# Designed miniproteins, single chains, continued (5), part 48

Each design is a single chain, and the fold is of that chain. pLDDT is the mean over its residues in the fold that is shown.

## One batch from the design tools (miniprotein)

Design m17755
Fold by ESMFold2-Fast:
Structure m17755 (fold): chain A 80 residues (1-80)
Amino acid sequence: MEEEKKKKEELEKELEKALKELEEIKNDKSLSKEEKKKKIFEIESKLLPVLKENEDLVLSDKELLEKVEKIDKLIEELLK
């Protein structure tokens, strides 16, 4: 139970960090579209393995799933 709580807290922190970094990329007028894509790929490269390792936890937790969906939507908007 304590290990599951720690994993959830760590995953929540990683998701919040990704969301903040993506919002910063969105609001940064100095970045070209190409530079934004590179930064997004770096975020995805770090986040994707963590999500895959914790897939069951993400799918069972509505809050985590909603955060993942928000990240996916924001990435999609930024890559257009």
Scores: mean pLDDT 80

Design m17756
Fold by ESMFold2-Fast:
Structure m17756 (fold): chain A 79 residues (1-79)
Amino acid sequence: MEEAVARVVELARRAAEAARAGDLEEARALLREAGQVLADAIRRAGLSDEEAEALARRVLEASREALLEARRAAAAYKA
């Protein structure tokens, strides 16, 4: 499980980097892959709803800075 969390955080960081570079298509693909990794980890571990929610919160906390950076980069392209 820790390995899956680390993988999701790494994908989020890469997505933020791609977004900062202006590659929004790659950023979206990396975020989709991160979501798939998390979903597969939850499914394989047989987590309860409460456990799945706790895992999702841990991932969001660990990747918060990367996600905020990706959002800022995306907002710059909206202008």
Scores: mean pLDDT 72

Design m17757
Fold by ESMFold2-Fast:
Structure m17757 (fold): chain A 71 residues (1-71)
Amino acid sequence: LEEEAEKLIKETQELIQELEEKMKKLGLNLDLQPEDEEEFIKSLPKELQELYKKALELKKKAEELKEELEK
């Protein structure tokens, strides 16, 4: 369980890093906690919208697994 959580966290971090690098190439700043998530996603190119949504889903899943381990 802990190993699975660590692997998911690592994969999430790698995906976030890839997203950040791609956004920097386009002159955009990555914000993982925007005040308006929908507006931020709409401001991104379609390719980055899908990658960003995937990164958020993996981050949420990793956080949920980490919280379960703390019980």
Scores: mean pLDDT 73

Design m17758
Fold by ESMFold2-Fast:
Structure m17758 (fold): chain A 99 residues (1-99)
Amino acid sequence: KELEYIRFVNRMQEAAEELIKKHNIKNPKVLKYIEKLLFYAWQLYRFALENDLTDVEALEKRLRDFAEKILSKIKNPKDQKFLKELVERILEIFRETMA
């Protein structure tokens, strides 16, 4: 469980760093929303592991719902596109790590 959690966290951080660099994201508000999104994903993954939850679709829905709340606060189309790509990458990592 601990190794799975570390692997998940490292993959998410690497993906976020890659996408931040690719899209040249420097807006402090967007960076703060990234931190909140990653932290929520970490908490959700930990909760799933601790409770032996195997319903990946339910976990994905919770992550998507949280991400939509963040996206609704962002007005810049470039920043919205970046965050949508980040959410899809996190969901991909979620599916691969929970499989």
Scores: mean pLDDT 80

Design m17759
Fold by ESMFold2-Fast:
Structure m17759 (fold): chain A 93 residues (1-93)
Amino acid sequence: SMAREEILRLETELAMLQIQLSVLKLTLEKNPNASKEELEELIKELEELVERGKELLEEMEEKGAPEDLLRAAREAIEEAEKLIEELKKKLEE
């Protein structure tokens, strides 16, 4: 039901979110002794990514995007939310 150009735009926006998530994950792996301030900034960036991901998912659902895109968007949001919880636990230590 969606135009090919709209699907490509949504795929591109999702790919950008996935790239950002990968960069944030790599930053954590390279900085196992990150300071409280560095962890708080990473949490903020992940929370902003989750917000953008949820907005993208809502647009995808409203427009009837393909199920593979919906699944990929949900997986990216869930991974980011899991990482936020892991970082919040690390801040309590």
Scores: mean pLDDT 87

Design m17760
Fold by ESMFold2-Fast:
Structure m17760 (fold): chain A 89 residues (1-89)
Amino acid sequence: MSPEELKEAAEKGVEDAKEAIELIKTLPLPEEVKEEILKKLEEVARLLEEAARLAETDPEKAEKLLREAAALVAEMGEKYGEELEKALA
C-alpha cells in the first residue's frame, strides 16, 4: 500500500468509525454492551487518526496501526455481532 493509499484508507476509516459511534448511540442495546462497543470504536478512531497523520512520514507505522484497528473491529464482530444484528433487525 502506498503512503497516499494508507492515508486515504485511514481517513475513510476515521469517518466510518465516527458514523458507527453515532449509530451505536441510537441502537436499543444493553447499556453495558453499548459502553464496551463505544469504547472500542473510540480506540479504533484514535488508531486510524494516528495512522492518517503518520501515513506520509512513517508508512510502516501507519500500516501497523491500520492492522491494529482492523483487529479490534474483528474482535468486536466476534464478541458483539449477534447483539448488533438483533439491534439492526
Scores: mean pLDDT 82

Design m17761
Fold by ESMFold2-Fast:
Structure m17761 (fold): chain A 81 residues (1-81)
Amino acid sequence: LSKEELRKKGEEYGKEGRKYEQAGDYKKAGEYYEKAGDYYLKAGDNEKAAQYYANAGLAYLKAGDEDKALAYFGKANQAAG
């Protein structure tokens, strides 16, 4: 996949994450936000990768998954530098 195709996939997964978050499905929101972060990281967009990993962490925290929340906050910090 090109960097442009990877960014587009990141955007699509990010939008799905927001839909699940608005619906109160925080577990699925976290799953889609982590995929968005992974695609932005592959695209070399470290800033957006950090943003979506942070969104995943917050979603997992709201879902009651404290271990995943800490893991994705850690990934966000690493992607940000």
Scores: mean pLDDT 89

Design m17762
Fold by ESMFold2-Fast:
Structure m17762 (fold): chain A 86 residues (1-86)
Amino acid sequence: MKVTITFKGLSPEKLIAYALQAIGLELEGHKVTITIDGDTLVITIDGLSDQQVQDLIDQAKELEEKGHKVTITQDGDTLTITITYP
């Protein structure tokens, strides 16, 4: 399964933190693509297990409970998570 996570409205500190986490996943052997456009960070990860995908969904739901706008969409073998910071 392929997961695309889009973060919108990130502070510079949060953008750096999430980009470093994505680089960590790439160093662990996952196929990771990172795209930065202003305050928007797009991370695409391929080769995640079902448990790792569920962990990402759970993290996104936790951010939603903290007041972020979260959209989760599945199209075939691709899961898209969009998180918008206040």
Scores: mean pLDDT 80

Design m17763
Fold by ESMFold2-Fast:
Structure m17763 (fold): chain A 98 residues (1-98)
Amino acid sequence: SEVSELERKATILDIAARLLAVGALVEVEMGDYETAKQAVEDAISALEEAIRYYEKVLELDPTNEEARKRLQDLTERVNKAREYLEKGDIKKAAEALA
């Protein structure tokens, strides 16, 4: 059940990150780039915590293909969002996280 609890925590954080990313897109449309950037940074933080939970799942069950796939997908989303933030493209950063 420890694996199931870690997967549940990671899933909640992924959902939270998607909601924050959608919120960031709303703030971009409203012209509030400071609030949008903060929401993107918070979404990245949530996904990095989810990544840590999937890493723990793979320590407990190295054959968990679902956890491995989720870890890869979340890592790619974080990397894309960070690249867009470095370029100042808050909208594309938020789209990468949603």
Scores: mean pLDDT 91

Design m17764
Fold by ESMFold2-Fast:
Structure m17764 (fold): chain A 75 residues (1-75)
Amino acid sequence: IEDIVKAFILTTAAIDALKRGDYETAIKYAEEALSLMPNNPTALKILAEAYRKLGDFEKAEEYERKLKEVQNKIK
């Protein structure tokens, strides 16, 4: 339960950083959220978008594939 709340706070901070153009901070917070919740769709989406903005298309595609796998398993 506490890990879910912490992951929510981290993803919220990562979204704020992403909106500010601070992609490195967004990645840091989203990776920390993933360490608490490995299949967190919000964290995966943030990582995919941040890496794409930085031009790391290989990592962006990796996180996009993982996000699709998670979304396809939700009924």
Scores: mean pLDDT 81

Design m17765
Fold by ESMFold2-Fast:
Structure m17765 (fold): chain A 58 residues (1-58)
Amino acid sequence: MSHDEITEKIRELAERLRPRLTPEELSRLLQEAANMLLDGESLEEVEERVERRVKELA
C-alpha cells in the first residue's frame, strides 16, 4: 500500500468518525489505524479494528 493510499484512508476515517468521537479519541484511533496500515495490515483488518474501538468508546 502506498503512502498516498494510507493518507487518503486516514482522511476518510477522520471525516466518517469525527461526529462519533471526541477529538482526543479520534486522534488516538487515527494514529492506531495509520500504524496498522504502515505495518502492512489489510484495509479490512483496520476497518474491523476501528469499528471495534468505536463500539467500545460509544
Scores: mean pLDDT 79

Design m17767
Fold by ESMFold2-Fast:
Structure m17767 (fold): chain A 72 residues (1-72)
Amino acid sequence: MDPVEKAEELLEKFREALAAGDYASAGRYYQQLVTLGRKAIAETKDEEKIKKIKEIVEEARQLLLEHEAALG
């Protein structure tokens, strides 16, 4: 599977877990996204794929921070 496609799949699962209030699964998917991002940046020379993966990871990070802020 392309690293970008895998990152998009993990982001979707992360969003679904957050929407369902399953914060344990959301945290696990976020950690998988961060790990995937680090590995893909180290292993790929495709600048566009690196950029896309960074955008996906940053989107997940922003969603997590917004959710934490909403909880107080």
Scores: mean pLDDT 79

Design m17768
Fold by ESMFold2-Fast:
Structure m17768 (fold): chain A 82 residues (1-82)
Amino acid sequence: SPLLEEGHRVAAEIQEAFREALESGDEELIRELLETLAPQAEAAVRAFVEALRAGDEEAARRELERLRELLERLRELLEEAE
């Protein structure tokens, strides 16, 4: 499935960005990551998988877009860190 393949790609990029954030030594970024971004990413992944299982392609695309927005936000925070 193209949606599943894209979802795996975005999830892998989020995982790598999370690793970079944790290794940054920026306590404010790490706090934002753990308290805000990681819970939102987890919820979006669960909703994406649930939508795919239900055959709801529109819901899956919305949650995939949410994951992309979270990835972009995390990348912005990484660029602004110190």
Scores: mean pLDDT 84

Design m17769
Fold by ESMFold2-Fast:
Structure m17769 (fold): chain A 67 residues (1-67)
Amino acid sequence: GRYPEIDLSSPEDYERAKALLEEILADPEASDLEKAVAYYLLGRIYEEQGDLEKAAEYYAKAQELLA
């Protein structure tokens, strides 16, 4: 699929996943749903890294696009 598979037990994969998700967010052809999923997955990565403030911000951005 378009989205990377997020293995939360493999921190070395987080940077690759972030890069792919940021590519989706930079794509002008990406739908609001695709961007919302990308924001949600970024939130999950930041949550696993312990950055709860960034996780909350990305979850909020995902929710905004689905409103």
Scores: mean pLDDT 78

Design m17770
Fold by ESMFold2-Fast:
Structure m17770 (fold): chain A 65 residues (1-65)
Amino acid sequence: DEEKKKKIEEKLLEFASTLSVEDLEKLRDYYLELADMAEKLGDKELAEFLRKLAEKIEEILKEKK
């Protein structure tokens, strides 16, 4: 469901923009860990989506530093 993915991404990025650098680092690491777990459970599509969210958070981190 592309609309759901887009809405989640938009809301996550909106929320992430309000976070401190420390909280953003924790959120990035959390999504990377969830992606690894999804991969191990065989949900490759979810794992790829979660990695993309972590990449977006990393870009926000670079902008804030």
Scores: mean pLDDT 80

Design m17771
Fold by ESMFold2-Fast:
Structure m17771 (fold): chain A 68 residues (1-68)
Amino acid sequence: SEVDEQVRALVDEVAKELGITDKEFVDRIRTALANYAREKFGDEPLTPEELEQLREAIRKVLEAIKKA
């Protein structure tokens, strides 16, 4: 799925920026967010605007988890 690929790439980029190296944790987040994105946006490729919104949401979630 193209949406799955887009979401996984975004999660990998944000996790790298935040220094998150736990492979198992990152894989769980990729799977959860890919499923969320498909449910919310459907199976069509995400637009640049939707990708930016999703990237920001991923950043906020990962930062919040890292602070906890």
Scores: mean pLDDT 76

Design m17772
Fold by ESMFold2-Fast:
Structure m17772 (fold): chain A 57 residues (1-57)
Amino acid sequence: GPAEKERLIEEADRLGTRAAIAGHGEEAARLSRQAVEAVEAGDLETARRYIERLRAL
């Protein structure tokens, strides 16, 4: 639902910012964009996979 989409976008933004500060800026920006695009498309499973990749940086 809308709350889950909002939570996933917020998580992608937080993890992307942390990864960028850690020196992974280009990859973090790409993965964050892909996660947000997947949420906007309604593909929450793909969004979660991109978020997991962000978390692994």
Scores: mean pLDDT 85

Design m17773
Fold by ESMFold2-Fast:
Structure m17773 (fold): chain A 68 residues (1-68)
Amino acid sequence: MVNLEKGLEGGAISAELRRTGRGHQPPQELLDQLSEEVKEVAREVGEKLRRLGDSLQRGLETGEAPVV
């Protein structure tokens, strides 16, 4: 049979969101999980943005074209 545990978890989260109000913020546990995953992704994207920003900042500070 299919994994009922996964269905139960999804249903429980959906029910919780309904109970707390769809227009309101989700429970802390859900926010914590999202925060952790988002932080990991943001860290990787931040690496690239940091390099780009640093290159632009240097060009602006020296008044010359950004170094490749």
Scores: mean pLDDT 59

Design m17774
Fold by ESMFold2-Fast:
Structure m17774 (fold): chain A 92 residues (1-92)
Amino acid sequence: MEEILKQQEEIVQGLADTYRKALEREVERIKNRKPSKEELLSFVLIASMAAAFTDLPDEVRELALKAAKEAYPQATPREKAIIDSFVKALEE
């Protein structure tokens, strides 16, 4: 394999680690206080993106699904379509 491919592997692994750390921080934020709609939507987005690069812990998936359900009633029709797509991607 060429050096470029090796560097790409490192970048992909770095992205997975970055998303994992971002999720951990968002989980703490959501668990430690009453989250706003924006925080719930942000968490669902980050969790969906992270799921594309790494396995989500059961706790994180549960919280993401709960956040999606909580944000859903106050979301616009467009936001609801996005939430539905994310919930399907998390598929639990």
Scores: mean pLDDT 70

Design m17775
Fold by ESMFold2-Fast:
Structure m17775 (fold): chain A 55 residues (1-55)
Amino acid sequence: SSVHTVYKLLQEKGALSVKEIVAESGLSVEEVVKALKTLDELGLTELKDGKRQLK
């Protein structure tokens, strides 16, 4: 799933912007934004210095 792909990427690479996640994952911007929203709702990610990272 897109959620699992984004989670694993943040786990392996650390803090990433939406553009960086798109480039690294091959997912669309819309898929990345939806995955990040799901991870935020689960309390698994935070925003730091304009980038998304795992808590």
Scores: mean pLDDT 84

Design m17776
Fold by ESMFold2-Fast:
Structure m17776 (fold): chain A 58 residues (1-58)
Amino acid sequence: MKEEGEKAFAAGDYETAIKYYKEALKENPDDREVILNLARAHALRKGTAAAIAEAEAQ
């Protein structure tokens, strides 16, 4: 899950990255890297989703 999350993150698919990181965190809640990447993915997903789905609509 963590590796798949990293691949999705690198591909710019932050929604998929968030899903995989959440699963990785369930399996390894002490994974600080996953926690950090989850926060980054949420921030980037918000920006990317707004630009693609709701850009100029708000």
Scores: mean pLDDT 71

Design m17777
Fold by ESMFold2-Fast:
Structure m17777 (fold): chain A 74 residues (1-74)
Amino acid sequence: SAALREAVDLITKLLEENPELSKKVGAGLFVAMIQRGIIRDVESLMNLTVDELQKVPGMGEKMANVFLDAIKAY
């Protein structure tokens, strides 16, 4: 999907621009978010909540908040 590709491209840019986020949120966690349908497009990515991120196995509250703070700043 073109919409999903746009979201993945945005995530890639955020990780490249934020090394601290990249160290805390690995590629495996992003794959899990996509597989669970939490990330479908840029709109869903921008509207993520900490509660939704914590539904992903291995995603802790601290990592979820770091991810959301980076997205909100974009």
Scores: mean pLDDT 74

Design m17778
Fold by ESMFold2-Fast:
Structure m17778 (fold): chain A 82 residues (1-82)
Amino acid sequence: DAVRAAAEAAAEAARRHGRTLEIEVALGMLLIALGINDLTGEVDADLLERALRALLEAARAAGEPEVAAAAERALAEVRAAR
């Protein structure tokens, strides 16, 4: 799943930096959205899209092109899923 792949890429990038970054905040929001899905079986598409948009901007600002690409792909999948 592209959304979980984006979360995985963000977690790896945050681990490399070793400091609190905008990526960590965006990852937190994404993990909350995924946790709600795991708990309820429902996808909050608005929350998920907002978290992925935040991750994309944070990844671009941090110079993490792989995380940015993963977030863009996940956004496309979330928008296509209805």
Scores: mean pLDDT 71

Design m17779
Fold by ESMFold2-Fast:
Structure m17779 (fold): chain A 56 residues (1-56)
Amino acid sequence: DKAAEALKEMIEKKASPLEIGKKLYELGVPSEYVGEAVEAYEKGEDEKALEIAKKG
């Protein structure tokens, strides 16, 4: 939940993919899911990015 909540706030602020990746990594999301969430965000798939963050 904390990772998904942080990601939602960063999406609302239009944070860079680098900032999002760093934050998810700091929150303990596994690197494999961090990469997938950042990729989904770059594609504009915000809901998919949030679901990936919740799985980590």
Scores: mean pLDDT 81

Design m17780
Fold by ESMFold2-Fast:
Parts: sequence; C-alpha cells; structure tokens
Structure m17780 (fold): chain A 60 residues (1-60)
Amino acid sequence: MKLLARALKDQPKASDRTLELKKGELVEILKFVNSEWVYARSLKTGESGYVSRSDLEIIS
C-alpha cells in the first residue's frame, strides 16, 4: 500500500538530498527516517529526497 502525503507549505530545495515541494503537492513516503524527517518521492517530478515530517499531512 502506498503511503501518500500532501505538502502543507512550500519547501525550497536546500541541498541535493532535500526534496523541493510546493504547497499541495503529493508525495509517496518511502521511509520514516527519524522523528523529524521522512524520505519521500514527489508524484509530480519523480524526484526523491528528505522532507520534514511536520510539513506533511498523511492522506492514505
């Protein structure tokens, strides 16, 4: 089952490891890394990277 989440705010690309997101974009959560970070893939771009857990709303 895919774990889907929505970006709650715009997230600029801060490094080659972070995922750039716009508010409302959907991501697939690939891994819960720690209390602050998930590793996710953008459904729009197909790029993967780290996203703050507090900036995502899980929808599935």
Scores: mean pLDDT 80

Design m17781
Fold by ESMFold2-Fast:
Structure m17781 (fold): chain A 51 residues (1-51)
Amino acid sequence: SAQEHYERGKENFEEGKYDEAIKDYRKALELDPEHREAARNLFLAESKKTK
């Protein structure tokens, strides 16, 4: 489910695994495009990887 992918993404984000977090947040948004927290955390994870 979208929620399961979001929660895994959040776990990976908290562990500094930003590539894995981005992947999981993107999957959450594919399943639920209205998932605001997944969208926000995806942006934050991408910001952690890019300048």
Scores: mean pLDDT 81

Design m17782
Fold by ESMFold2-Fast:
Structure m17782 (fold): chain A 56 residues (1-56)
Amino acid sequence: SGTNGMKLASEAGKLAVENGNEEASSLAGRASSLAFSGMGRQGELLGKEAIKLAKK
């Protein structure tokens, strides 16, 4: 759970940097914070949204 959230946040962060999307980068950071603080499910969901935003 937390591991999945961290992986998704990392992937979203990479894509956000590649595409210059500051909003996606911010969401990726928040997803990572949620996963680290024990809110792994919420971090995972936010990480998935960050990936979608980063790919736009």
Scores: mean pLDDT 78

Design m17784
Fold by ESMFold2-Fast:
Structure m17784 (fold): chain A 63 residues (1-63)
Amino acid sequence: LFDKYDKDGDGVLDEAEFKEFLEDLTGRKLSDTEVRMAIAATDVDGDGVVDRAEFEAMMTRNL
């Protein structure tokens, strides 16, 4: 699932890639503020991107 949204293949999801993932997951369009809040909740490293481990931890916790 992560690899589908990791368009750059760099092992992280940037804000745009994570927005696309969340919009697909929720079935609605999200504001930039909503996306950034979701990243902040997921991004334990505080670097503004979501790596594979953070993504998998989020999916495990929320499902």
Scores: mean pLDDT 71

Design m17785
Fold by ESMFold2-Fast:
Structure m17785 (fold): chain A 63 residues (1-63)
Amino acid sequence: MPEEVLKEAAELLDKATQALWNQDFKEASDYFEKLARLLEEVDPERAKRYAKMAEQLKKMAEK
């Protein structure tokens, strides 16, 4: 399970980064939110950081 979580997290992080490069802040926010939820049980500290990033990006998308 932890190994599969890390692979999924890497994929989500890659998608989030690509969305940021395209200035698609809404998509980036959604991916960081998924990352936060995925990592809640295995890395709560990192999950909290990604949740904050998602919230900030959502605000940027709303202007």
Scores: mean pLDDT 80

Design m17786
Fold by ESMFold2-Fast:
Structure m17786 (fold): chain A 83 residues (1-83)
Amino acid sequence: SKIKELEERLKKDPKDYIAWNELAIEYLKQGKYEKAAEYAKKAVELAEEQGIKFPEAYLTLARAYEKLGKKEEAKKVLEEGRK
């Protein structure tokens, strides 16, 4: 499965912010919004640590927060991703 492939990729490189974001997207597709938010947040943190602007992770995190009913958190995340 795509999730298993991404989990194996992350075992080899746990700082792969792209893989964390892709994993979050897969959990969004499954309706597992808490996991999606957790993994998207990890993607944001790792990209920031590496000095990379990665707006896709902020979009994924905001979508997960919206699905969880966390509308204010989603709005703040979108604002942060535009900086």
Scores: mean pLDDT 88

Design m17787
Fold by ESMFold2-Fast:
Structure m17787 (fold): chain A 67 residues (1-67)
Amino acid sequence: KKKEVEELLREVLRKAGASEEEIERLINLLRTNEELSEEELKEWEEIAKKAQPFLEEETKKVQAKLA
């Protein structure tokens, strides 16, 4: 399950325009369960905001299919 979430996160972040280095860094931090610094937390929030529309679009697709 974590593997699937990780792959999904990679794709969403790539579509949001995050660099491969940024994506790999964030994924690695999540894997290690390392505590994010305040600066890193802000960077994560910025990237997550950018990715949010793609996540919402995916949810809408599922809802539309159920209609």
Scores: mean pLDDT 66

Design m17788
Fold by ESMFold2-Fast:
Structure m17788 (fold): chain A 71 residues (1-71)
Amino acid sequence: MLAEVRSRFGAEALAILLGQGLSPEEARQALLHMAPVLASDDPAVLAEAVERLRAAADPVAMAKELGERYA
């Protein structure tokens, strides 16, 4: 189901943020910026967002940009 897909991509985004050295609170704030993306009903949008976040030099800035694009 789409909710399961969103849960999976949310977990991957969190793992990427923590892996980049963010604190748990910083990672949660970044995920809040990404909330519009994670609410998307398009699995391709979710996959692209995770890929962009993983490649980003500044994952917090990328999370904000992704949130703005899909708000």
Scores: mean pLDDT 75

Design m17789
Fold by ESMFold2-Fast:
Structure m17789 (fold): chain A 69 residues (1-69)
Amino acid sequence: LSEKVEKKVLELPPAESMEELYENLLKLLEISEELIEELKRKKREEAVKRAEENRKKFEPSLEKIKELA
């Protein structure tokens, strides 16, 4: 994922004019938004995995709590 973002940045040609610099900045903003989205996805996956691990650890207690609820 980081490698994909890095490749997109490296694919940007060096700016030889103010017009090209502006275009490169717009592309960098787009890449930044894509990176933020990827980070949010990773955070969600980590949270789900952690919740499953915690559930397994506390499964007997969780079942008892559900019976009481």
Scores: mean pLDDT 68

Design m17790
Fold by ESMFold2-Fast:
Structure m17790 (fold): chain A 99 residues (1-99)
Amino acid sequence: AAERVDEAIARTRELIEKGDVEGAVQASRDAVKAAIELGETEPDLQKAYEVAERVLDAVTEAADYIVKTEGDTSPLAIDAAVNELAAAVILVSTRNKLK
């Protein structure tokens, strides 16, 4: 639900600020999972789209932070890139349903 997405986004940003790389990866993954759940259950496609945009923004911030701290080829950077790709796919899928 939307509340779970908002909590995961807030936690992702908090963990980036604290320098918790592993926590940021996990929180961004939780945000993606919550966005998938919302996409399946939210009848307002515009609301689902806006949530998907916020999730992509948060997981992109996490991916940029992780790449900067761990390097492009680290397992954590790869996990972050996968989360970013998943968030982008959710956004595109939701956008397509709006048209």
Scores: mean pLDDT 81

Design m17791
Fold by ESMFold2-Fast:
Structure m17791 (fold): chain A 109 residues (1-109)
Amino acid sequence: HHMEQALRDERVARIRQSVAEAKKAVEEGTGLEFAQRHLERARKLIDEAEKNLDTDPEKALNLGMEAASHVAAAHTAAFLLGDEQLLRESNELGTRIAEVIEKAREKLA
């Protein structure tokens, strides 16, 4: 379907942009602040997604997908920095995001 393909293309482009921004931030010496900012944004988005799982699973899915783009940016920056703590935090948050996305999809099926 046209609209579904456009939304998928937009999501992929957003993730690619987040990864590119992470690389640039690390190259410019701002990688730590970049990773922390995106990780905090992802936490807020996934907290909101979990609250909406039962009442608005479509909103929960959209918030989870947005959180995934932020955790991808944070993880990329953490990996390039060699920051083990940020890598652990991004991996733990990524697992939580994946679980929420799967639960939202199950409720929409």
Scores: mean pLDDT 83

